# Ledger of designs, part 59: designed miniproteins, single chains, continued (2)

Each design is a single chain, and the fold is of that chain. pLDDT is the mean over its residues in the fold that is shown.

## One batch from the design tools (miniprotein)

Design m6030
Fold by ESMFold2-Fast:
Structure m6030 (fold): chain A 89 residues (1-89)
Amino acid sequence: SMHREELERMLEQVEASFKKALEEGKTDIELAEKLKKLSEEAVKRKEEIKEELIKAGFPKELAEEAAERLKEIAQEAAEEAEKIIEELK
């Protein structure tokens, strides 16, 4: 479906953006700390993200799946950012 394909592309772009930010954070502790905080906020805002996707016209089931996947991406980013911060200290 067009909605599923669009969400998959969006999730791929978000994951790629987190990976790039994590690589840049390996030499910038302030960036790594900001990425950790933003990632932790994204995890907490799963329900808000789902609601925004529904408002944007995505079906409820796909919005829930995408919000859960985004939460997982954000959780992994927060954990990796913490590791980077500890290595830079």
Scores: mean pLDDT 82

Design m6031
Fold by ESMFold2-Fast:
Structure m6031 (fold): chain A 91 residues (1-91)
Amino acid sequence: MEEAKKELTEAAKKSGLSEKEAEKFANDTYNLMLKTFGEEGAIKVVKEVAKIIKETGSVSIGAAHATGVVLAKIGDELDGKEFDIDKFVKK
């Protein structure tokens, strides 16, 4: 939990956000993922977002990935399908 938030904060800071902006982004992202996927899923998605931000240098690309995973879960639930988070945190 704290490790995943710290990784996301550090990735956002290296991408050009101030420490306060990076901490807010990491906390907001983690809380949204926690509400959507639970603790295990939140850790997986937050770590993947941090990795994407480190690889691309872009917070917006990382945020787009997090949003896409949330929308995929909603879509699967509307279709009556079981959501598999591991399909979105693997590469």
Scores: mean pLDDT 80

Design m6032
Fold by ESMFold2-Fast:
Structure m6032 (fold): chain A 86 residues (1-86)
Amino acid sequence: SIKPITEEQIIEAIMAKYPEWSREEIEKKLEELQKKDAEEALIELAELITGKRYKSGAEALNGIYLALVELGLLSEEDKKKIEEIE
């Protein structure tokens, strides 16, 4: 994909939701997620960012994009462009 979601955008989204977590704790959690099944990793990542447990990886990924847009870390145009590449 042409514009991947950056680690910094994900970290900022999680810090906004959980200000009690350190950057180091968030980075370690993301490293643990990378070792899991892709669908499970997406669902857990979406739960960290949005506070919601999704039913599928596809729903979780949509939740992540929406949360990043709401936080100003991703534009609605960038979200739509990523969705169109599917």
Scores: mean pLDDT 72

Design m6033
Fold by ESMFold2-Fast:
Structure m6033 (fold): chain A 57 residues (1-57)
Amino acid sequence: PRRTLRAVFDSEEEARAAARTVTTHLATDKGLRVVDVELRRLANGRVELTLVVEPAA
């Protein structure tokens, strides 16, 4: 089944760096793949990162 992971960051740069690190970790250590990545700028200037993950086939 697919799962959704969300986190909020102070900047797009931090969100992108986190997405890269988490994607690598999930693939290497957990056998999961990221199938969707969304970045949304919030009204308070922070950035929400949404990752949709599923088991690697």
Scores: mean pLDDT 80

Design m6034
Fold by ESMFold2-Fast:
Structure m6034 (fold): chain A 93 residues (1-93)
Amino acid sequence: EEELIKNDERARLEASEVARQKARQQEQMQNQSFGHMYATGEVADLKQRDGIPEIEAIKHLRELKSEMLEVFIEMKDERKLSIEQREREAEEE
């Protein structure tokens, strides 16, 4: 059976990594409605996870992310210039 690891150290180490996974879990939740909208059960989810259709859905999501990043960079450049030029005046904004 499973071995019990020290809760004090183990829980703290896992908490650090869980924080990163939470951000990606939200993305996957949207992927489910887009990639496998017909997967509503655990058994169906496992089969779709191993299926080819899900891989193609993930690929499309990566392309969407790349486009979003490009738009975000353009917006970021404008903010960076404003902050760098008026960092002393950017107290309330």
Scores: mean pLDDT 53

Design m6035
Fold by ESMFold2-Fast:
Structure m6035 (fold): chain A 67 residues (1-67)
Amino acid sequence: ATLTVEQILQLAAGLTNLSPETERLLLNALVGLSQPEAAALVEQLKGKSNEEALAILQQYKQQQEAA
C-alpha cells in the first residue's frame, strides 16, 4: 500500500527549512515507499539541514537506480 498525497504532504510538512527542490525530491521518494519505509526516511531527515537532506535524498535515489 502506497501513501496518500495527504500523508506524503503531512510528512514533508514536519521537515522545516527545506527548499522546494528538496521537498520535491522527498515527495517523489515517498510516493514509491510503504508507510514504514517512508517513516524511516523522514526520521533520517528530521535532524538535517536542507543541504544534508538533499544529499541523503540524492544518495537514496542513486541506490534505488543501482539496485
Scores: mean pLDDT 72

Design m6036
Fold by ESMFold2-Fast:
Structure m6036 (fold): chain A 86 residues (1-86)
Amino acid sequence: AREQLLAAADALREAARAAREGNGEEALRYLERAVEHARASGDAEAAELAERALRVVRKEIEAGNYDRAAKIAEAAAEQLRALAEA
């Protein structure tokens, strides 16, 4: 429900913060939590969005592109928040 979508968005924002701090391990942990919350929401589009964000952000972190990783996670957080407010 809405609370799970907001929790997923918050987790993605924490992932973005961790990525900007250069903490890829913490960022990935928050991304995994975002996927769990998005799946728990029952919204298939939200789950797919969070799963794509995890894949793309993970690749950017592995490449050392922490700023890009943070921006992608923030964009996904905004999209999930918009879905929660729909």
Scores: mean pLDDT 87

Design m6037
Fold by ESMFold2-Fast:
Structure m6037 (fold): chain A 93 residues (1-93)
Amino acid sequence: MSLEVQLLPEDLREELEAIIDKYNLSEEKKEKVLETFAKLALMYPIMVAVFGEEEAERILKEKLIEELTKFLPKEVAEKLAEEFVELLRRLQE
């Protein structure tokens, strides 16, 4: 398990895993998606502080799609990126 995944709050990790589990991915691909989500979730507060909320969400979504399309179909990567950004937005309320 990556260090970034271990640094996530338990509730956030469980919600990220639930999002990923909706897609028919291999365990290896699930682990790669979760690691990518964990890294970007940990960076999100810094990005919001530097760029503001709207630009942080845009940059994070673009970076997610870029990273995920290396090993997933574009359509799956885009859906995962949308659900991840929506989750982070909800947690900032």
Scores: mean pLDDT 79

Design m6038
Fold by ESMFold2-Fast:
Structure m6038 (fold): chain A 60 residues (1-60)
Amino acid sequence: SREELVEYMLEAARWMEENLSPKQSQEAAFEIDLAHQEAVKAGNYEKGKEEIDKILKKLE
């Protein structure tokens, strides 16, 4: 659901704050926001979660 995607984004933001520099976190947050917007447009919130996972995995 949309609510689950928002919760997922908040968890991603917490991970980024703990693991990334402020600049890296800001850049990743931009990509995550874009993924969220695309998921909302498509009505595919699971795709949004997958894209967030891919963004975070590349930064680990």
Scores: mean pLDDT 81

Design m6039
Fold by ESMFold2-Fast:
Structure m6039 (fold): chain A 67 residues (1-67)
Amino acid sequence: SEVGELGYKGAKEAGASEEEAKKAGNAAQATDDSGDRPLADAVREAALAGDWKAAYEAAMKAGERLG
């Protein structure tokens, strides 16, 4: 999905490993799928601003809440 893709890209741009980037993408996707609009929107907004580090951090925050 779009949110999962943005979480992955954010992680890669921030210098995360492939494994960490996949985790970030999965966390962002799960957050969007669960209907947690504020967290999903945080990833989208950061990505639209070109702040890939913030997008990655938002995706990881989503993962913490879901895991």
Scores: mean pLDDT 75

Design m6040
Fold by ESMFold2-Fast:
Structure m6040 (fold): chain A 84 residues (1-84)
Amino acid sequence: MRYSAEEIAERLGLSEEEARRAEEIARAAKSPDDAFRRAMVPLLEALDAGEDVAPWRRVALAATALAMERFGVPLPESLLRALG
């Protein structure tokens, strides 16, 4: 893994709780696409509840990045830019 969960959290501005959730999603995922789909579930639940979706957008980006690193898929330029 090129980026740790803590490095991704710091670069994307995640809290410790958001970082833990992102790592849980990435760990359970079968692919980067699966990680993104898994992260969309709580994001859509928050949207339906009228809650702030910004935390779940950060979690989705972090979970996808972590899954890409775990599966050896190169991070796209857009995600590398978000990480710095």
Scores: mean pLDDT 76

Design m6041
Fold by ESMFold2-Fast:
Structure m6041 (fold): chain A 80 residues (1-80)
Amino acid sequence: NEAYLEGARNVVDEYIETKKLEPLSEEDRERIARKLAEELEKVEAELRKNPSREKQQQAYLELLKKLEEMIKKALEEEKA
């Protein structure tokens, strides 16, 4: 879905700028954005079946943790 991918790219860019991190390579940025977009689609599909404020908060916190881990790992590997 084009809309999720564009949104995911913006989230990745915002995280990098907000945390004052080094810019990602174009390849790593696209890879992370695509992975985040896939995870976002899955979370929204599950929330539509059984909406819960607690599950929504938990799901988005887990997505944020995955995003942070993916960005950190990519930056560390680019330094090697």
Scores: mean pLDDT 78

Design m6042
Fold by ESMFold2-Fast:
Structure m6042 (fold): chain A 85 residues (1-85)
Amino acid sequence: MEEKLKELEREITEAVKALPGVVDAKVEVELKDGVLHIGILVLSTVPEAEVPALEAEIKAVAEKKAREFGFEDVVVGVGVLPLRP
């Protein structure tokens, strides 16, 4: 199970980092009482007005990957931070 969670974390990290405007990403995956918790923190160059669209895209990618790995109950949290000058 731990190896499976690490592989999922890796695949989500790579997929999120491939999204336009994403500079860096930190992904944490944890299974609690049968529910998969995915926390994603992204450093991005997108304007603040585009953040909700990017968050939705990141959530969609994470949920799709989790389902591909066989998880039905998934909770995804996404934070987007602006690239600091």
Scores: mean pLDDT 82

Design m6043
Fold by ESMFold2-Fast:
Structure m6043 (fold): chain A 105 residues (1-105)
Amino acid sequence: SEELEKLKEEAKKGDVKAIEQLTDEAIESLRKLEELIRSPNPNMEEIEKLKKKVKELADAIDAGYDSAKKAGDKKAAEVSRQSSLRITSEQIRVIGVEIDRELEE
């Protein structure tokens, strides 16, 4: 999405609204990823695409933290840090779901 690429560029510069929008997009993508993992006959190509999307969004937010720190923008740095923690927490939860599904025969 051209709009999503623009949001990634804005977030990398430490824009708070862009970081918040990418965070919501990453959490939404992780929810969709969980639904696919839990589905009968999960589409592995869609799973890989969602994993890649979440990684790209998380990387943009992390770059935004670095930009905010260099600019001395404490608010943007804290928003980026909180966003990264939220995404990481949700990623760990989804990985747990994937492991549980692999152990079920």
Scores: mean pLDDT 88

Design m6044
Fold by ESMFold2-Fast:
Structure m6044 (fold): chain A 68 residues (1-68)
Amino acid sequence: MKRTLVVIEVPKGASKQEIADVLMEKLGVSRKTAEEIAEALLQAKKNKHGYVEREIDGERYLISLKEV
């Protein structure tokens, strides 16, 4: 099964809302979905996993957060 890798680039120390805004722009998801993914990415960062997998519009995404 093919997964699409998406890197979400945000400023260092970006808030959940800033991460959600980038997710909405790149993935075309609703704010509520973007906020859920942003929270999951912040939790993954704390737990040293570094990524979150989600299915959006029938496509599987492997989403990672990169601070620039």
Scores: mean pLDDT 78

Design m6045
Fold by ESMFold2-Fast:
Structure m6045 (fold): chain A 67 residues (1-67)
Amino acid sequence: SLAELAARLHAALTAALAADPADGDRIDNSVLSVLLTASNEQRAALSAPVRAATAAALKGEAPPPLT
């Protein structure tokens, strides 16, 4: 479901940030690995919240919930 995908993305971003907040490649790869399991419709629906959460993580900020 979209909610399950959003929860997985939030968990992946949180884990990447906890491992190394300075590793932008790790943060980006954590998002990409989850999105590769998603449909085009799910990716479109989550594009704006994913962009916002990824931007927060890249700044070392806790990512906001995607749901």
Scores: mean pLDDT 76

Design m6046
Fold by ESMFold2-Fast:
Structure m6046 (fold): chain A 84 residues (1-84)
Amino acid sequence: NDKLSQGVQLVQQALSLIKTDKSKKDQAIKLLQQAIRLFQQAGAPQSIIDTVQDALRLLQQGNYDDAIQKLQDASRQGVDWINK
């Protein structure tokens, strides 16, 4: 599903942004909001959507380390689901 692949790419882009430059938090948040919309449209598992929403909340709280872990988890879940 093209929308699922696009959503995973946006999660990976957001992860890269916050790992390299924390000042790009607002850009990362926008990418994650778009990824959530794409995942919902693709009918992705709720577990993936919930993990991305958790990461978004953690970023808003300034908890970058936990947000990075959640985004890595969401990316892995998304890739695994695409490969089925």
Scores: mean pLDDT 86

Design m6047
Fold by ESMFold2-Fast:
Structure m6047 (fold): chain A 86 residues (1-86)
Amino acid sequence: SLAQLAEGLRRTAEELEASGEPVGPEMAAELRALADALEAGDAEAALAAFERLLEIAVRYGVSQGYDEEEVRAAAEALLARFRALL
């Protein structure tokens, strides 16, 4: 259910904050925003939060040595899939 998905996202946010990773708090905030939007049925807010999560993931991936074009292409594919589910 959407409620179970939202709870899973919030648990992941708590784990990221507890990890001590510099990106953790930023990612946790957007995971919570996504969870809140999904529970509210707010497709626009859910899409916006997911786009911000993907941008954080791209920046992090590049910082870990991944190719920017490859991680952006993967993010665009995930965004297209997410948009199709809304």
Scores: mean pLDDT 86

Design m6048
Fold by ESMFold2-Fast:
Structure m6048 (fold): chain A 95 residues (1-95)
Amino acid sequence: MLAEQAEELARRGLELAEEGNGKEGAEYAIQGGTLAAQAAESGEDPNRAGRAGELAAIAGKKAAESSKESAVLGTGGAIAGIGGAIQAGIAGGEM
């Protein structure tokens, strides 16, 4: 369930960032990336957690590019997403 929530939040973040709503897009990217990392740490569906982390990273990057005001938040979203993707990779590799 955490992986599903992470993917939904990351997806919403990407949609908002693509619309030019960088601040809200970044906030969703941070939440999605954070939940993706938590899902990966729990061993819940590493493939889905990884996808959610990747989406959050993309959303955060786009949000950072939309305005100077969203640059810091977007960068935070990208970092959270990257962390989630890395953690999912570690969890999947533990096989």
Scores: mean pLDDT 76

Design m6049
Fold by ESMFold2-Fast:
Structure m6049 (fold): chain A 69 residues (1-69)
Amino acid sequence: SDMSKEEAERLVRERAAALPEPERRLWEVAEEAIREGLPEEEKRERVRRAVAESDLSEAEREAILAELA
């Protein structure tokens, strides 16, 4: 299926809206980085910083980063 960038971004936002905090905030940060067209390494760095600020466990950090890769 041919999915536009706008459609993909909308689906990410819909998914994020259903998540509890702090996960919802992390998805919003990831969406913003994707919208800005940042390189993968910069997107990962931005999400990693947001995860560190949210006091998540290492296992939760790894799970979120893997899902956003």
Scores: mean pLDDT 66

Design m6050
Fold by ESMFold2-Fast:
Structure m6050 (fold): chain A 60 residues (1-60)
Amino acid sequence: LEKEIEEGVQLLEQAVLRTTEPNFPKWSAETLYAMADRYAAQGRDDLAAFYRALADKLAA
């Protein structure tokens, strides 16, 4: 959980650093939603919720 949370933060930081690309923020949010769906499929509902929250913040 702690490591997965840090990985989520890394992805968000990476998305922020790459916001020079006009389309990148949309792809980043979509990728995080996809990750949430994958974790849900694996039974990792806590991680799924976390990545979805990150995607929501990035997409907003």
Scores: mean pLDDT 65

Design m6051
Fold by ESMFold2-Fast:
Structure m6051 (fold): chain A 67 residues (1-67)
Amino acid sequence: SALEAALRGVRELAERYADKMTPEERQRIDRVIEEAERHLAAGDTVGARKALLEAGSLVTDILNRLE
């Protein structure tokens, strides 16, 4: 599904930039990934989508800092 692909993309990006993230950024993105996984496992696609949008926002903030 598109949500499963987005979750995998966020995980891969978090792994790629792990060494450049602060401990707080790593904890925040890990929590949001776990939230998305829980929502998907429960069949809550609305909750999963909201968590993935939050993850995308966090990734954008990290990338902007790394410029």
Scores: mean pLDDT 82

Design m6052
Fold by ESMFold2-Fast:
Structure m6052 (fold): chain A 60 residues (1-60)
Amino acid sequence: MLDELSKVAEGASQDDLKAVKVALDAYLAGASQEDVIAAAKAVPASKEVLDKIEAIIKKA
């Protein structure tokens, strides 16, 4: 998961990086998959990055 989130962050905008960080922080805090995804989607990041975060979290 961490390595896959780091790959999503490569070449990303500032908002995309914030979405990745928010998702990672929520996951490490023990939040549910749906709460992690909701936290990431609260950031005005690109749809492509948000979709990748959702796929990674659901796979974990």
Scores: mean pLDDT 76

Design m6053
Fold by ESMFold2-Fast:
Formats: structure tokens, C-alpha cells, sequence
Structure m6053 (fold): chain A 98 residues (1-98)
């Protein structure tokens, strides 16, 4: 694998911080009307799945059937969501490799 054990540990720490940030955004989303809530939750889940899939690939982990289905659903999101997930993952990877 291309990442050392120490780099993998830093990547996992970065993912944990991202999970906490997404959780806070989910809690804020609960304060908006149902239609806006559904849209925000869809975007947050897509970002989590896209970033998680890239991290799993970098660590040499295969996605199970549920993960593959989640990735297919996330791929249906607009390009802006894909770009945001890519930027987030790039920052996590750069921090892990330091």
C-alpha cells in the first residue's frame, strides 16, 4: 500500500474530524423546513460516501455491497458536490502525508 501506518492513522483522524463536522451540519439542517432538510442530508451523505470511498481505496479496502450502492447514489449528485468532496479529500490526504 502507498500509505504508511502512520499516514493511515493521520488519515483516519482527519476522517473522524470530518465526521464530527458533518454531524454538526446535520444538526443545523434539522432547524430548516423538511424540503431543505432532505436536500442538505442528501448532500452531506453524498460527501461522506465520496470521501470515504476515496479513503478506503487509498488504504486498500474494498467497499461491500452497501458501500458500492451508496457510492452509486452519491455519483448521481451534481458536479459541485463531487468537486467539494474531492477538495475535502485532497486536504485530508495532504495532512496525512505531512
Amino acid sequence: MKLSPEEQKRLLEGLKKLEEELKKEYEEAQKVPEEEFKEKVRELLAIAVLVGAEAAKEMGLELGPAGQKGLEEAKKEPEEIHKKAEEIYKKLLEEAKK
Scores: mean pLDDT 78

Design m6054
Fold by ESMFold2-Fast:
Structure m6054 (fold): chain A 93 residues (1-93)
Amino acid sequence: DVDQQVQDGSQQLQQISNKMIQGMTNGSQMMTIDRSRGRTRINGMVSGGTSIGRQITSQYPQVQRQADDQIRRVQDEGDRQISNADQRIQDIN
């Protein structure tokens, strides 16, 4: 059933997106202590999330557009988390 495959693919994409955002938030907090390590963690989450998103679309081609949108959101969130952490570091200095 196409509707079930879309739901299953969408749910998997949403789950991975949420995990990546949480990991990036943790990396952002880490940047206030160790900027280099925290940023590497955020970049790793973006890279890993992109790879897993592409694997999900290989299994559920019907959600390819949603996966592309989620990958862009994860990339944008990574940039936002880095920017927010840099602002916090600046406020401390």
Scores: mean pLDDT 77

Design m6055
Fold by ESMFold2-Fast:
Structure m6055 (fold): chain A 63 residues (1-63)
Amino acid sequence: SSLAEKLAGMGVLVGRMKIDEGLSPEEAAKIGAEYSIKLGKKRGDLEAGLQAAKMTIEAVLYG
């Protein structure tokens, strides 16, 4: 749970940066989510990365 939250925080930061660069919320959320998954894979915890991706999409797209 704590790892998923940390990965989601990083994905949200990336997503918000992409919105500031002029990307749509939908594309920004996708890039942030992909980043969360990539980090989860690097840490050997794909499930945490997938959970973080879901949290990232919800926060960037609807928060």
Scores: mean pLDDT 88

Design m6056
Fold by ESMFold2-Fast:
Structure m6056 (fold): chain A 68 residues (1-68)
Amino acid sequence: SAELRELINREIGLELRIIGLQFEIDLLKKTHPNDPTAQAKIAALQDEIKRLQAEIEELRKRIQQLES
């Protein structure tokens, strides 16, 4: 269905955003090791990833309901 395709597209978009945030975290760890400011930024990015993962889980529940 069109609704199912839209939810799947949204899940893919959120997964790609998480990949981008993880890349930024990895870059900060390599370029600014033991920097308290970089550590604070990494923590904020990790919190954003957790929020996006929660949104993906909610989308997955909706997808499963439409496929069942």
Scores: mean pLDDT 88

Design m6057
Fold by ESMFold2-Fast:
Structure m6057 (fold): chain A 87 residues (1-87)
Amino acid sequence: MRIYEGEEAERRFAEALVDALEAAEDLDAALEKLKESVSNPEEHEMIERVVEMVRAGRPREEIIEEIIRLKEEVIKKMIEKAKERKK
């Protein structure tokens, strides 16, 4: 799977993440494994917020929307950091 394919691809990613967290017997263990799979601290913060929303029993649709929004913010911050290092 390559490049951004629009809202459908982002929604499918968010749905897969929510499904994985809901299927997890231990949310804390799932959080640690997800954090190990990513290298950026900003993605760690995103994952932590999503797990907290799942734990709080937030509606699935609300969690999906927040995942999409947080992923966009992570990408934006990565672009801004790249621009700061541009000479």
Scores: mean pLDDT 72

Design m6058
Fold by ESMFold2-Fast:
Structure m6058 (fold): chain A 80 residues (1-80)
Amino acid sequence: MSPEERLKKAQELFEQLVKAVEENAPESKIKEILAQLARTLGLSEEEIKELLSLPLEEQIKLLLGRLQEFAREYVEELLA
């Protein structure tokens, strides 16, 4: 998968996550989106397992930070 395709997929999953949280979706749905986002951002299966053991709020914060960093690196590469 190209870096562009990976970024687009991550952004799409993040939008789905925001919608799910805003709509008070079941925790199982939110965790499913979080796992897909983590995998898209390049987390290993071990890292995903550890992430899913954290409180939901911490899972969201950690993945949001990872997504923001990934998007920032991509934008910086485009601007260089």
Scores: mean pLDDT 76

Design m6059
Fold by ESMFold2-Fast:
Structure m6059 (fold): chain A 85 residues (1-85)
Amino acid sequence: MKPMSEEAREGALGLLRAGVEKGRISLGVAAALLTVGGVVNANLGDVEGARRDAEAVLRLGEELGAPDAGRRAAEAVLRAAEEGA
């Protein structure tokens, strides 16, 4: 099931980025949704996927001018990955 999470992640990231750029959702909402996805991946034992989710959130935060929100979300995902071990 790991290949499905990769493609689903890319699709979700594209939709979230477009939503923020069009002003339909806030970066905070996008970061929260990505954090949930990363925590789910970590709980499934997909530490690599959780790390990628954390990196994607950091990048979105930087691109959209809210690096603090991206960092907080990434820390939550990485903490879940450590607990999932």
Scores: mean pLDDT 66

Design m6060
Fold by ESMFold2-Fast:
Structure m6060 (fold): chain A 75 residues (1-75)
Amino acid sequence: GSHMAEGDRLLKKGEEYEKKGDFEKAAQWYLRAGQHYLAAGDTQRAGWAFGKAIEAYEKAGKSRTEAEVEVQKAL
């Protein structure tokens, strides 16, 4: 489905930016991937993508609480 394919595309974008050391952009791509997985009804992949967004936000200098708030806004 379109949401699943878009989730996969956005997840790969997150991985690309993470490899470049752009953790804030990586987190934003992972967060968008999670939203698309959630729209597709894939709660397990959504949770994994949101987890990667939290990790990337922490690497970008956000606290865990701030990172979790960004994920909650995406739900």
Scores: mean pLDDT 88

Design m6061
Fold by ESMFold2-Fast:
Structure m6061 (fold): chain A 72 residues (1-72)
Amino acid sequence: SEVEELARRFLEAMVRGDPRRLREVEKEIKEKYPNVDIDAVRKTFLDAVVAGKSFEEILEAVVKKIKEQIAK
């Protein structure tokens, strides 16, 4: 799924602290899905990290948030 690929790239950029790659993937998400709230996606990632979720659990949460925003 393209959403899963974009979410994985977003998660990897956030985990590695790569601001260039993060800006690139956020721009791609916004261009492809203009209704997606990137701040809500970032909050979902941070909440999952603080909750001690695994990489795959964080990925699932981020994918779900992006899909919810696209469906609205």
Scores: mean pLDDT 85

Design m6062
Fold by ESMFold2-Fast:
Structure m6062 (fold): chain A 83 residues (1-83)
Amino acid sequence: GKKVTVKIELDSEEDGKAVKVGDAVAIYDKEGRPVGIGKVTEVEGTIVTAEVIETHRLPEVGDIAAVLDSRGRVVARGTVVEV
């Protein structure tokens, strides 16, 4: 199947320093309903690239993202800016 990738703009550059390649990404709609789960593949300042692993529906620009470390802690939040 075609690989789905999203770009997430983080709320702050400091949050980007806590994000690591391999971290989980949880994607939600504007109402906070789950959309899907991804994995961080690249971090560049405030822009995080994630490969989508599992979805209820395709992510859309404007969906909310939370980045989770290896312990399941939210280390960054952002918004999907590219699909």
Scores: mean pLDDT 82

Design m6063
Fold by ESMFold2-Fast:
Structure m6063 (fold): chain A 73 residues (1-73)
Amino acid sequence: SLRDLSLEQLYELQEEFVKIARESRETSATPEEEKRLFAEKVKEYLVEKGLVDEDATLEQILADFTEALRRLG
């Protein structure tokens, strides 16, 4: 589960998120497109890793990730 991430898993996700952010910036014409592509790619990655359901909303993903950061912080 995304909310039950270990510190090692969080580090790996942060590295991937930085990569996704860079790719989104390079392919986007506007800041709004960059944010949308980043959110879409992050969700796709988390679903592929089995950390969230395909039907998970961005709001739910953000809530679960925030909770994980609070527990690991």
Scores: mean pLDDT 77

Design m6064
Fold by ESMFold2-Fast:
Structure m6064 (fold): chain A 74 residues (1-74)
Amino acid sequence: SSMERLRAETDGIREGAENAKAALEIVPREGIGVARSVARLGLASPSEESRRIGREMLAYAEAREAAVEAEEAA
């Protein structure tokens, strides 16, 4: 059903967000790319929960990118 598909999609976005956060701790540059991909998928979702996760992941990726750039400039 459409509800089951939407629930599975939302669960996938949540899993992707957790994987992106883990990647950001190990390889910050690659993790930022993964986080931006999860954000794009979440923001394009018809699920409000997925869009909320997408907005949070975009902000998180931007903050981590700024921190990496500041460290490289030092």
Scores: mean pLDDT 77

Design m6065
Fold by ESMFold2-Fast:
Order: structure tokens, then sequence, then C-alpha cells
Structure m6065 (fold): chain A 81 residues (1-81)
């Protein structure tokens, strides 16, 4: 379904963003190129999540989505602490 395809795209982008932030935290720095990619991924994910919420609110309860969003929020807090 379109919902499942959008959810899959969001999950793939979230995983990519998580890995980039984890790599930056392990190295203790982000390159300008990594920061640009993080910003672009975050913007795209936000746009897709808003679209998913508005059109398929039931998909927001997906356990993998909830887990990855929570993991991203925890990592973002570590990055800015």
Amino acid sequence: SEMEEKLKEILELLERLIKLIEEGLKKGYLTPEQQEEINKLAQRIQELLLELRDNYPEAMENPELREKVARLQKLAKELYS
C-alpha cells in the first residue's frame, strides 16, 4: 500500500540519520558534509512524518517507527549536550 511504502521510506531515512549521528558521536566531530547530510535528512524525515500523520495517522503507532524516533531523539540530545 502507499502507506507501507511511505513508512518504509521514513524508516530507511531514520536509520540513515541515526547511523550518521552515531558515527559523529563516536568520532567526536561532524564534517561540514556530514552536517549538511544530517540537515537534509532531518528536513525530509520531518516532511514525510507530517504527511504520514495527516494521511495515515494509524501508521504513527508502528512500533519500529516509534522506536527509531525515540532513538533519534536520545541521540540528538547527546549530540547537543
Scores: mean pLDDT 86

